Designed miniproteins, single chains, continued (2). Designs and how they scored, part 114

Each design is a single chain, and the fold is of that chain. pLDDT is the mean over its residues in the fold that is shown.

## One batch from the design tools (miniprotein)

Design m7945
Fold by ESMFold2-Fast:
Structure m7945 (fold): chain A 56 residues (1-56)
Amino acid sequence: PGAAARPPAKLSEEEREVTREIAEKLRSIGEGIDRGLAYRRATGKEPPPELFAPKP
């Protein structure tokens, strides 16, 4: 709605849904990475693969 210097990339409704799903997956991956970094800082060892599994 601001500058009309160039038309922005327009996503269809389907593409917006797919983008949302990808964002959710990236968020889950980011949480796993954060846990891994915290584990390395606390123990100085490489985190086990189970640490990346998001369990409630």
Scores: mean pLDDT 66

Design m7946
Fold by ESMFold2-Fast:
Structure m7946 (fold): chain A 87 residues (1-87)
Amino acid sequence: SPFPPVSDKAFEIVEKLGEIATRAGKVLSDPSLTEEEKRAAMREFKAEIQKLLEEALSDPSLTDEEKRFIQRLADRILAWLDEQEAA
């Protein structure tokens, strides 16, 4: 595995970030939703990711390496959501 060893806490946060991205993808692919509703949902998903990131960065039990990995992953998902909201 190319991944360094991570704590259960860091792994839980990564899983939560992945679940948010998965839910966002389902919303974006839903033909029953308006573009306005999709944009509103993307703003809510961004807020959820930002809150999770803030909590992770303030957690003293996480290493600096775990925090950097979580930040990098969150930044990628946020950039993707920004692109979807702008469309």
Scores: mean pLDDT 85

Design m7947
Fold by ESMFold2-Fast:
Structure m7947 (fold): chain A 87 residues (1-87)
Amino acid sequence: ASKEERIKALEEALKLLEEAAKSDDLEEQVRLTEEAIRLLKKGGASEETIKAVEGALKAVKSGDPVVARAGLKEAIEAVKEELEKLK
């Protein structure tokens, strides 16, 4: 993917992950996090960023709100870090 496509995927994934972090619905958190992973893979995000978001999906699927919040925060930070490196 182009640098522009990668940035767009990272920005869209960031929005989805931030929406997931604001949600108290497990099904919505899973759906949004899975969509973020799909966009990141299609956009050519780094393996490190993809692994962080896949970790967040596992955290959300645990059903523990504290674990889910921690995982989503780590994924959001990873996406933001990659975006900063591309600027």
Scores: mean pLDDT 86

Design m7948
Fold by ESMFold2-Fast:
Parts: C-alpha cells; sequence; structure tokens
Structure m7948 (fold): chain A 67 residues (1-67)
C-alpha cells in the first residue's frame, strides 16, 4: 500500500476544489492535498482537532500503516 493509496482512502469521498493545497511530508516525499477536502474530513470526523493536529494524525497514521 502506497501513501497515495492511503490518502485516497481517507479523502476519496470529498471532491477537492484545488483552490488551496497543503504540503504533507511522509517518508521524505511531499504530497499536496486540497485544504477544503482536509477541512471537510476534519470537521466531519475530528471536529475537536485543529487542522494542524489533524495533519499530524494523518502523517502518523500513514507512517504507522507503512511500517
Amino acid sequence: MTVEEILERILGDVKPTGKELIPLEVNGKTFLIDKEALEEVRKKYFPNLSLEEFLKLLRDGIEALLA
């Protein structure tokens, strides 16, 4: 399973607008993720986490799945 596959599973139900991209670094690679898609998933499932905390959770979770 690749980082791209994991990100697609987490964000796949939300259509990105492409207006703002946020860099997420995983295993030495930078992935550009749509900010609105991240915010929609965060608000729906993790409303008590900030965007920064949610990005850390995603990074740590993806790294754990790849280890």
Scores: mean pLDDT 74

Design m7949
Fold by ESMFold2-Fast:
Structure m7949 (fold): chain A 70 residues (1-70)
Amino acid sequence: SVLDALAEVLRAIADEVAATDPAAAETLRRLAAELDETPASAELFRAVGERVARETPEAVRERVSNARPA
């Protein structure tokens, strides 16, 4: 599902930033766990999750690029 995909993306990002920002990594892992445990409003969260999942990779990529240009 979109929520499962978003949770997986958040975990991948958490692993990437764990070395530089462990607090951010912990926050992302907690958010991923909350998405995994969300039982009720799957249809509502699906609509919201589509936009969030779409934005998350680009937002993180831009943030990483701005923080440490290659």
Scores: mean pLDDT 65

Design m7950
Fold by ESMFold2-Fast:
Structure m7950 (fold): chain A 69 residues (1-69)
Amino acid sequence: MEPSPAAKRAMDAARDHGRSQGLSDDEIQTLGDAAGQSAQRALDIHRQQRANNQPITGAPSTYSGTTPA
C-alpha cells in the first residue's frame, strides 16, 4: 500500500510530460496511473528476485533435463 519512490517518480515524469504536451487533467492522470503501475510491476519483480535470492540450481528458466516428461 505504500507507493515506492520509483513508482512515484514514474508517475511524476508521466504527468509532467503529459502536461507539457497540453493533455487534459484526465489524460494526465491516466498516463500517470499507467506509468506507476508499470514501474511498480517491474520493481516488484526485481525486489522479489532479490528478496528470494536463492539459487535456482543453475540457470533461470533453463530446461535442465533431469528427466524428460
Scores: mean pLDDT 67

Design m7951
Fold by ESMFold2-Fast:
Order: C-alpha cells, then sequence, then structure tokens
Structure m7951 (fold): chain A 87 residues (1-87)
C-alpha cells in the first residue's frame, strides 16, 4: 500500500541522496514497462571494478517488493544497485 511504498522510498533516498519522489517514479515506470511486456523487474548491481552485472533479486511484480529488494541491496553495501526490467 502507499504508506509502506513511501516509507521504503524515503529510506532509499537517505542512502542514495536521490529524492524519494524520483526513486518511486523510476520504480513505477520500470514496473509499468515490465507489465506491458509480460515481464517482471529485477534489482541489479554493476560492479564498478569489473563492470559485471550481478542480479540481487528477480521476478518482482510490485512497487513495494521492488523497493524492498532495492533497499536490502543498498543496506548490504551495493550502493549503485538499481531496478531494471528483466530482458
Amino acid sequence: HMEEVRKLAEEISKITGIPAEAILFGVEQALETARRLGRTVKVVYVDPETKKEIVLAEGLTSVEDALRALLEALRKGYKNAYVEVER
């Protein structure tokens, strides 16, 4: 629901410095794109040293689940983790 979604976006904002509104908009847009394509979203991290993509969570179908997975990744130290539509 919207209260939990807002809380998750605010916590991500504190870690990343990106406004909560921008985080929420980006995740909502990724999920809308995924829904139109019959796909889900994933949380990925690109290692800045190796340039390799690491999938941290996948099969996500809701804004709340995507934000929760992103927050967990950021808290584990994957500071450049982001939400992406599964290919």
Scores: mean pLDDT 83

Design m7952
Fold by ESMFold2-Fast:
Structure m7952 (fold): chain A 73 residues (1-73)
Amino acid sequence: EKEKLQEAIELIEKGIEALEAGDFEAAAEYLEKAAEISGSKTLALAAELARRGDAEGALLAASVALSVLKSEL
């Protein structure tokens, strides 16, 4: 359980770094993997926003999901 949460958190952090670098494809892939591991609909939304090139929306959704998952550790 906690190991999966930690893995999801690391993937979200990599997704955020990719969004900040303008690599929306890599960001979407990281956020999709994090969504699969965590079951987070917010992360699935973040990945979709990243695929559309909505950096602001993707960053906001990913940051919200990151905060929630970190609070569960």
Scores: mean pLDDT 83

Design m7953
Fold by ESMFold2-Fast:
Structure m7953 (fold): chain A 100 residues (1-100)
Amino acid sequence: MSLGEVLELFKKGEKEKALEIIGEWAFDPELEGGGLAYLALEIMAKEDEELKKLLEEAERITEEELPASTPELERRRAIVITFLELYDPELYEKMKAKAK
């Protein structure tokens, strides 16, 4: 699944499907998908006030919990994971379970 395909799902109103794919990217330990997941979420948040507010909150929480020395890719992944927990706790638990 490409970034463009996820953004198309969001534009079609399939927000939950787009977020599930973003979650799969963020929770996959074998993929550097955290950066891609963050980019997709940031683009979607520009068009959705609810996503924007929750993304800003996830960024604040992540800044408080992670050391300043945390690599940018790891920080972006952590932001997306925190966002999913805030937005949809059930989806977060589902994605977390699939990652093991």
Scores: mean pLDDT 79

Design m7954
Fold by ESMFold2-Fast:
Structure m7954 (fold): chain A 91 residues (1-91)
Amino acid sequence: IREEAARVAEETARKKSEEAGLPKEVVEATAYAARVAGRLIGDGVSPEDALEAAKVVLKNVHGLTDEQVKKVEPALEEAVKKAEELVKKLK
């Protein structure tokens, strides 16, 4: 469940940020942050808390600005939603 949720979140975030035309470095940072959020959701963390954790990872680990985080937020929201849907179907 945890690794499946992480994988779905990573794939969704990468696809959505690529579709938004973001730079490759931002796409990869967003995919990594989404994977962290998906893993947290698989562990029973709320979607809201997992999304906030992903934003913290983007700022503190990848050095994204608040403006860059705002641009990737729709991709992260979709990733979190897909991970939550997967976990609900498996439980």
Scores: mean pLDDT 79

Design m7955
Fold by ESMFold2-Fast:
Structure m7955 (fold): chain A 107 residues (1-107)
Amino acid sequence: MIEVKIEPKEVTVAAGGTARLTAIVKNSGKEGIVYVLAVAVSERGEFAGAGGSKPKKVEAGGTAELEVEVHVVGPAGTYRVDAVAFLIEEDGSIRAASGEPATLVVT
C-alpha cells in the first residue's frame, strides 16, 4: 500500500506562476518508481492549474519526498489541489493513492 501527504497545506501564487508543493509518499509494499500528478480546481470544477513531479525510486518500506510543480493559469481565487501518487513496481503493477488536498490561493 502507498500513502501520500502534500505539504504545505496552503500555498499562494500569482496567476501565470508556479506553485511548489512537496509530496511525501510512504511505501509499505515493494520497491518501485513513484510519480505524483496534481490538479487545482475550484469547488465548482473550474480549472486553475496542473502539474506533477519527476519520477523517483522508492524502496520497499521507504519514504520518498517529491517536488510537485503546479503551473497556474486560472483566475484569482481559492482552489483545491488534489494530488495522486502512482507507484509502478518492477513487475509492472501500478498502485495509486490520493491524500488530503491542499489549498491554492491565486492572486
Scores: mean pLDDT 86

Design m7956
Fold by ESMFold2-Fast:
Structure m7956 (fold): chain A 68 residues (1-68)
Amino acid sequence: SREAVVEELARRIKELHPALSEEEARELAEFMVANADRGDGVGAWLMSRGFSAEQARALVEEARRLMA
């Protein structure tokens, strides 16, 4: 389900960046799932949330893997 993917992705985001709050991680996960077909837009949005280009790329790849 979408909710299960969001929960797992949020957990992975939190593991990668423990400094993020649980609410922030969940917000990022929901945005990524809702915009899975807009890779460039998602990457730019993650960078606006404080992620480096490398981190944004890694998170987009993780989301793609979890949604496959």
Scores: mean pLDDT 76

Design m7957
Fold by ESMFold2-Fast:
Structure m7957 (fold): chain A 115 residues (1-115)
Amino acid sequence: KDPLQFALLFLGALKYVEISDEVLKFDEEGLLKFILENTVGHEILIEAFIRKSKVPEALKLEPKEALERFLEAARWIFPETFKGKSDLEIVEEILRGSSLPEELKERLLEIAKEL
C-alpha cells in the first residue's frame, strides 16, 4: 500500500490527539510510540514516512501546516504521480481509494480545504 496514503490519513487523526509539552519533549522513538498508542495505523509504513518527513517538527505545527509539509514530502517522493495536481486534488484522490474510517477521511478533507 502507498505510505503517503497512510501518512496523510494518520495526520488527519492527529487532530484528535492532544499534544502536550511533555509529548513534545519525547525523542523520535518516544513520539512514535505515543502516536501508535493513540491512533490506528500501519506501524511500519507510518514509521518509515515519519522518519523521512521529520514528524517531530511537523507535530509542532497546526494541522494545516503539518498537512502542507506532508504534501510537500509526497510531491518530492512521487513527483510524476502528483504533477500538476493541487493539494486538495491529491487528498481527494487518495481518500477515494481508501478503506480507512470515514471520520479520518472527513477530517483530512476539512484540513485540505483550508490549504
Scores: mean pLDDT 58

Design m7958
Fold by ESMFold2-Fast:
Structure m7958 (fold): chain A 84 residues (1-84)
Amino acid sequence: MVKEKIREAIEALKKAKEYSKYDTRENALKYAGYMILAIGHILEAKLIAEKEGSELAKKLEEILEMMGEGTPLDEIIEKLEELL
């Protein structure tokens, strides 16, 4: 289950990245929507990992902190893929 939520987060981030290139309102809204979806999947993965006593919980928390600090999406995607 945790790894499935991580895969869903990665796909949402890849879609967000597709809309990061132009300043249209529609693309900005799609970007925001996929970012919210990705964060939701990471939070769900973290919650499941915490309940299972998995080391992934701490790694997912660190990735959420990196996202909050404005780390590039490519680096966030790479970090999530390392957990699969």
Scores: mean pLDDT 83

Design m7959
Fold by ESMFold2-Fast:
Structure m7959 (fold): chain A 65 residues (1-65)
Amino acid sequence: MEEKEITGVARLPAGAPDAAVARLAKETAIHKAEEAGYKVVEVSEPELSEEDGLRVGRVTVRAAK
């Protein structure tokens, strides 16, 4: 079974809600895994930061096929 870690990143303007940034990052990670033909096994907790005035969210999924 092939396993891979796939990270989704969301960048939104300053003032975007943390929940929106986290959700978009998670959806991006899951979409990348599914597009690559993998099944999502585990989803990490979202990591939220601010970079260059933008709200940034990162979510890593462990995926397998």
Scores: mean pLDDT 82

Design m7960
Fold by ESMFold2-Fast:
Formats: sequence, C-alpha cells, structure tokens
Structure m7960 (fold): chain A 105 residues (1-105)
Amino acid sequence: MKTLTVILVVSAPDITDEDLERLRQAVEETLKRMEKEYPDLKVLSVEVRQVDANTVIVVVHLEGTKEQAEKVARELAESIRRLGAELGKDVTVQATVVEGEVKIL
C-alpha cells in the first residue's frame, strides 16, 4: 500500500462557521463509509481549514491504492457539492491526488 494525499479546494460565497462545521461532518461521514467499504483503505489524517472568506482546503492522508484515493476524491467532491446545494450556495470543488504525505496546511 502507498501513502497518498487527497487535496480538495472548495470555493463558495460567504462561508460561515456553521457551513464549515457541516463540511467537516460531511467529510468525516464519507471517509468513515469508504473505510468500511474498502478494508485496504485507511484514513490516516483529515484537516479542514478555511483559508479565506470564500475558500476551504480539505487535506486527507490515506494508506491504500491510487485508485482508492481517486475514489475518495470523487466521493468527497460529490458530498461537498450536495451539501452546497442543501445550503443554497454555489459550490465549486477541485480535487487532486498526490503520492506521498504532502503537508499543504
């Protein structure tokens, strides 16, 4: 198994503390579900940080395959877009998967 980093850049108007908390919950629930579905997948760490009024960065360190990390990136992006729709906000999500433990925040 490889260590991989999944990076999500989330852009939305007027991100509130409540929005950020709901985002953290959505990320945690998605990752917990994926670990249950894929026994070889291990979530090592999760960091969610608001970097400006309109941008949040999500960094997930994983142990698994590149294909599993790419699935995690897609599932997280989908969950975040769904949350944006529920909150009535136009959300864009850009996801990147890199090999190794990369520290962005």
Scores: mean pLDDT 85

Design m7961
Fold by ESMFold2-Fast:
Structure m7961 (fold): chain A 84 residues (1-84)
Amino acid sequence: SPPRELSREELLAIAERLAAALAEADPRTAARLAALAEIARIPDREEALARGKAAAAEIAGMPESTPEQVARYEALVRELVAEL
């Protein structure tokens, strides 16, 4: 059977788990995923926008992910989706 459609909350939980798993090995991808999950849970639009701008500035200062880091991210996504 095909996997069921993931809810917004399940997708945000995956993003948070990926951010935690990648924090040391790929801090740029971890920061992007953590910021996305945090912003998605801020109910105030102006606060969400301010947090988004701060996160974008922080991430822009980080080095680009290597192909090996991208492959690690893709493997973790496959593992987490298979478990959920």
Scores: mean pLDDT 78

Design m7962
Fold by ESMFold2-Fast:
Structure m7962 (fold): chain A 59 residues (1-59)
Amino acid sequence: SDEEALAILRKVADALGLNPTEDDLLFAVSFARRLLPGNKLPDKAIELMDMVVRERERG
C-alpha cells in the first residue's frame, strides 16, 4: 500500500511539473496515512503533493 501510494504521488508530481525529493514523497505518504483513512489518496494526491513541495520551497 505504501509502495502504491509512492507510485501515485510520483506520477502526480510529475504531471504537475513538481520535482519532489524522496523525503517529500515519504512525508506525503506518512501524512496521507495519518489524515486520509481509507483509500482517499488518489482523489487527494494533487492537493497533497502541491502542499508538500510548496511548503518545502516556502521553508
Scores: mean pLDDT 69

Design m7963
Fold by ESMFold2-Fast:
Structure m7963 (fold): chain A 59 residues (1-59)
Amino acid sequence: MMPPLPRDEEELRRQLEEAAKKGESELGYLIQTALDHGVPAELLVRLAQEVLPNQPPLP
């Protein structure tokens, strides 16, 4: 079975939101994994911007 890579932008955005809430290390790891699996960098940047500025982290 293949690794559980987000196939849909919607699913990827949700995982980015969760990673951002957990911390920069989690977010960075998720982004790197997606890039390694061929997700376009432009799409990742766009989705990350959508989750970060709209949702400030909890202290």
Scores: mean pLDDT 66

Design m7964
Fold by ESMFold2-Fast:
Structure m7964 (fold): chain A 85 residues (1-85)
Amino acid sequence: VKEEIQRLAAIVAAYTANLAGVSEEELRELLEKEGVFSEEEIEYALELLRALPPPPASDAEALARAQELAPEHQELIARVEALLE
């Protein structure tokens, strides 16, 4: 389950960075500093951030957009949630 947890963490980091207006380079530095992500996991988070549109004007719009742009990750999120009960 470590791989699924790390994937979820990378997804959350990418969406949080997008909402906060953090650049790809800044997100990379933050994930490298954390010291718990592999290079592949960092690259995955950066690819997710790159796929996200510019931050919207409101938090509600940002959340709705993030949910719509991550349908393929819903299954992974649900699996991790099931492991956490």
Scores: mean pLDDT 67

Design m7965
Fold by ESMFold2-Fast:
Structure m7965 (fold): chain A 82 residues (1-82)
Amino acid sequence: MEEEEKFLKIQIERGVKVARETLEMGKKYLESGDEEKAREYFEEALRIAKSALDTNRSLQNPDEKLIKEAEEIIKEAEEGIK
C-alpha cells in the first residue's frame, strides 16, 4: 500500500506537470493571437489538473502541495477559457 501510494504520487506529479506545461502552451498561443488553439490547450490543462486533483484527494495521504498546484492550474485555465 505505501509503495502503491508513492507510485500514484509520482503519477499525480507528472499529471500536474503536464497540466502546467499545457497551460503555459495555451498562454503562448493566446499571446500569438491563436485564440482557438489557446482555448483548446486551456480546456485540456483544466481536464488534466482536475483529474490529478481528484486522484490526489482520494489517496490515504493526499499531498497538500500538489493539491494547491492543481487548484492554481484550474483557476488559471478557467480564466483563460473565459
Scores: mean pLDDT 83

Design m7966
Fold by ESMFold2-Fast:
Structure m7966 (fold): chain A 82 residues (1-82)
Amino acid sequence: ARLRLRIVLPKSTSDDAVEEVVRTLEALGFEVKVEKGEKYEIFAEIEVEDEKLEEYKKGAEDIAKIVEESQGGEAEIEVERL
């Protein structure tokens, strides 16, 4: 199964903070892409066995929650099964 994580951070987010999120996702085995426009959009995807899907989804949701709390609730986070 394929899992996709999308994180949207405000334009005021520091490049260092964006890089920290990217490094964390890459350390978990996600393929990460960052798009900078009016906001920072971080896309992370991973192929996992169905048996591990819930574990990886939970991990992604935990990261998303930490990011949201650190940004004072200004971050938009989406976790999707493709």
Scores: mean pLDDT 74

Design m7967
Fold by ESMFold2-Fast:
Structure m7967 (fold): chain A 69 residues (1-69)
Amino acid sequence: MVSLEEIKELIENSSLSEEEKEELLKAIEEEDDATIFQFKDKISEELWKAILDYLIDRGVEELREAVLG
């Protein structure tokens, strides 16, 4: 199970700018799918999967098809 603390650590270690790291973290905390999807091409596969697992565990069903299909 992925925690928000693990996601924060992955974001801190990402190649994103400080502004992009703050925007992505805020979007995850607010469950803003549209903003999160904008980061898909800018982040590692590991970070992307961690974000999706976290959001699915919280009931964001829209992302389930993106992970499974």
Scores: mean pLDDT 75

Design m7968
Fold by ESMFold2-Fast:
Structure m7968 (fold): chain A 86 residues (1-86)
Amino acid sequence: MMVQISIVGLSEEEARELAEEAKKLGAESVSIHKGRVLGIQGELSEEDARKIALEATKRGGKATVSTEKRTVFYENGKEVGVLERK
């Protein structure tokens, strides 16, 4: 499934570390904007996308995982909200 993950609130070093982890999990595209926004895109499993998002929140970030079906929000090591598409 094509997944887009957006992470905010990480330091530049933490964003780089997560970018490398995401690439190892099969992410096709990784971008870091001003060292504070980490964008990850690729054909990832829902479980792998969730792992990346939760790891980001453990490092003090906030993560959003978007697919064609839903957007899931993660903060403080947990899922905090879901928006489903029609």
Scores: mean pLDDT 77

Design m7969
Fold by ESMFold2-Fast:
Structure m7969 (fold): chain A 103 residues (1-103)
Amino acid sequence: SINDEDKEQSLKDAEELLKKAKEYREQGNLSLAASLESAAAILGSLSDLKSKVVREVLVESARDYLERGDYKKAEELATRALEIDPEDKEAKEILEKAKEKLS
């Protein structure tokens, strides 16, 4: 088990990686952005802390990938956002749309 200080640090590291991922997505480097977002999701899950900011960035990223036609990545990130908040309506909508396109 990790202590609350380590969980807090993991959450901050996740938020920083998500910020960097957004910069790479805006530059068109979707592969590097996806790698950083995956790393952030792992750090977020290790924290066990619910972060509204991490969830909101994951939802924003999922929407961006959905709009760009990367349905697999949109599904992954929306699923991660729902692991933080199962009642997130926007994440559910993105997930449903991504799954429809993958069917």
Scores: mean pLDDT 75

Design m7970
Fold by ESMFold2-Fast:
Structure m7970 (fold): chain A 85 residues (1-85)
Amino acid sequence: SSRKKELAERARELRKRAEELYQRALELNAPQEIINKALQIMAQSEMALAMAENPNVSDEALKKVEEILRENERELEEIEKELEA
């Protein structure tokens, strides 16, 4: 379905951005809390991707995937701003 493809693409993009954030956090010697947050976003993006690509995933699970992606996208943007300050 188009919704599953859209969620899978969002999950891949989030994973890529989180990896870039993780590398930047390491280069800046950021606090461990920031490094751990980047790793958590990477893990949640991988979980979201696996769920979106599962042919047997329920509509309830897809709603959860969308929520996870939305929340992690917001958190990633906040961390990026913090590292620029």
Scores: mean pLDDT 87

Design m7971
Fold by ESMFold2-Fast:
Structure m7971 (fold): chain A 96 residues (1-96)
Amino acid sequence: SAEEEKVKKLLEQSFKDLEEVIERLRETTDPLEKAKDDLRIMAIIETVRLLSKFLDEETKKEALERLEELIKRYGEVAGRPEVTEKWIKDLEEVKK
């Protein structure tokens, strides 16, 4: 549907934004800028999760799998794998 195509476009933009912020976080040494980027990453993750509810089952599965991969990458870059483990568990509930 036209609505699903719009949601897919918003998701692709969200994934691009998420990848950009994660890569920026690798280079950032200022604690305040790191905190801002952490908040941006959390906001984008929530946006992707909410938008995925408007997709067909197969596309939703692919989007949530891509999100899980990016969450794991963020956890490694931020040095916070324990925090991202909780977010991954929350995604498994959305997949049901």
Scores: mean pLDDT 77

Design m7972
Fold by ESMFold2-Fast:
Structure m7972 (fold): chain A 81 residues (1-81)
Amino acid sequence: GPRGRSLDASALTSAEEVLAELDRVVPTLEPGEVLGVRLPASLWDRADEIAARVEERFGLPARVSRSPADGRALLLVERPA
């Protein structure tokens, strides 16, 4: 299966701060690796917007997985193999 990496962005306060952290981490992803980004609770309703901005900015597929029980949104960014 693809190798996974995790980034905890839950302490960040804006989409711009999340994207700035991704500017640092995304170029370090290996082919076939999936980055799971824990989004801030304040950005729950904006998670799909952030995924679209990641796809536009990096050219990589991005999707959102929501866990209502945990009150969190997880952004998944995949670097193709």
Scores: mean pLDDT 81

Design m7973
Fold by ESMFold2-Fast:
Parts: sequence; C-alpha cells; structure tokens
Structure m7973 (fold): chain A 80 residues (1-80)
Amino acid sequence: PEEAMRKGLEAYEKGLKAYKDHNYDEAAKYFREASQYFIEAGKEDLARYYAAMANAFRARSDGKTEVAEEAEKLAQKALE
C-alpha cells in the first residue's frame, strides 16, 4: 500500500512535468500509470481523477476537444 502510493505520486510528478511541457500524450501515459497505482493503494477518488485526466489529455493530443472537455468534467466530479 505505501509502495503503491509512492509510485503513484512518482508517476503523477512525471505526468505533471509532461503536461507543463505540453506533451499531452506523455502526460496521459503517466496519469494512467498513477491511476493504476492509486487503485492498488485504495485511493479510489484519486484513481478516478487521474484516469479521467489521462483520457482528457489523450483526447486533446488527438484533437478531440469535445471528448477532452467531457473527460475533464468527469475528473472534477471525482474529487467532489
């Protein structure tokens, strides 16, 4: 559990760096990885949030703005 949380945070940091560099495809991959580790750590809200954000970044990378906006909306709801 502690190891999974640590690896999730590491993946999040890598994804955040990619996002700041406007590498949305890489950000999506790392946020997807973070989501998987947060599932293992029992952090369901964080897992849903990062999975939705990974989908949003992938959609933006593919030029699917409407899909990205809907995924971002779902991510926000996961943290409510």
Scores: mean pLDDT 79

Design m7974
Fold by ESMFold2-Fast:
Structure m7974 (fold): chain A 83 residues (1-83)
Amino acid sequence: MGRVTIEEFERDGRRVLRVTVEIQDPKTGEWHTYTAELIEHPDGRVELVYEDGTRREVDPEKVPVITVAIALRAVGDLIDEWL
């Protein structure tokens, strides 16, 4: 089964929202994990950072929608890789 964890914390004076998606393989019991972070910069800009280090600037007003979209995309990517 799957779960999504959303955590808010501070790192190096910046506010960070971390989204962690964990999906369990129903046949093996192994857990697969995906993590992405939204980092708020001191000037109010928000940057999306993927686990592979890929970065994208995002609209601060859309952070809640983007958070949900990250969780859904991560779940979809993990399911599609299970062949």
Scores: mean pLDDT 72

Design m7975
Fold by ESMFold2-Fast:
Structure m7975 (fold): chain A 65 residues (1-65)
Amino acid sequence: SKEARARQAAIEHRANSEFDELTKRWAAGTASEYARQSEAARQALTEQARRQSEEATRSVLLKAR
């Protein structure tokens, strides 16, 4: 019936809107997670570069002996 079709369309529209909102929330959460992972990776790379720089400096100083 026309009424049943209208009700079905309303249900589908509501379900689609709810899925869209869940998708937006998921994307926002993923962005926050990437930000945290990026900061952790930046810190790890900075520490690695510091250690490599210290090793290079020691190697130069030992060669100068």
Scores: mean pLDDT 76

Design m7976
Fold by ESMFold2-Fast:
Structure m7976 (fold): chain A 58 residues (1-58)
Amino acid sequence: LQSALDSVVRGAQEQHSILPGYKYSKGDILVMSRATSIPGGPLSRRLLEAGLTDEVVE
């Protein structure tokens, strides 16, 4: 579970850097919200605060 969440978090970070217009899906937000309830939450919380709430479309 944690390795999967870590992979999603890293993927979101890279896409945010490479594709500045990339918008996160609601599925990505759900996974990251769950990450904040387990060890590793600080990183996921930073990503949510940095852009997911502004770039959510689907």
Scores: mean pLDDT 49

Design m7977
Fold by ESMFold2-Fast:
Structure m7977 (fold): chain A 77 residues (1-77)
Amino acid sequence: MKEETKKLIDEAEKALRNGDVERAKQLIEQARKYLKDMSTVELNRLMALEAAASVTDPEERKKLIEQAELTIKNIES
């Protein structure tokens, strides 16, 4: 279950980086079903990706995706 949650979040981030906002939104909604099983790191990353998927400005979306990546790296460090 924890591995599935991480995979969904990773796939959502990849979709957003590739410009596939629709797929990213679908993956984010799937990940939301596992909110109770998420760590603080996973929750923070999911929230950042949700924010990125909600914006229409590509520049702002890129910044939010970078924020999600930084959150993971800071806690894994």
Scores: mean pLDDT 73

Design m7978
Fold by ESMFold2-Fast:
Structure m7978 (fold): chain A 70 residues (1-70)
Amino acid sequence: TAEREKFVERVKEKIDDEDARAIIDEVYKQTPPDATVREMAEEIKIAFHKAGKTDYLQIVSDSLAEVQAE
């Protein structure tokens, strides 16, 4: 849905790191089209944690909260 694209764009706007953005794109492609924004955000956080990009976990959480606030 448009909400998932909005979330991905928002996270990428806050992260000026090509490697991190590539991870986001990978997760987005692997996430089923019927998955919720929350599920996709969780997978991005897991991928960032595995890649050692823990500084970006807070950005993902903040972006999810902003989307949930509508």
Scores: mean pLDDT 80

Design m7979
Fold by ESMFold2-Fast:
Structure m7979 (fold): chain A 83 residues (1-83)
Amino acid sequence: SSANQAIGDALQAIADDARAQLEKAKPYLSDEIYKQLKAMIDYLQKAADAIKSGKDMSQAQDYLKQARDYLEKAKKLAEEEEK
């Protein structure tokens, strides 16, 4: 549907922007935080592709959950590295 295409395109744009910002931030991040954030962005990309395909929305939901889980791991690691 055109709605799925629009949502998928918006999520793709977010993933592309996040990837560009992550590469700019890379010199200021630990390798571990970088890896978690990169995994988050990769799952956002997979979710965008699944939404645009319109084939299995449960797979898109799983990819979004994986992205959220990696973001939480990055946040926890950043909090641990401050102390």
Scores: mean pLDDT 86

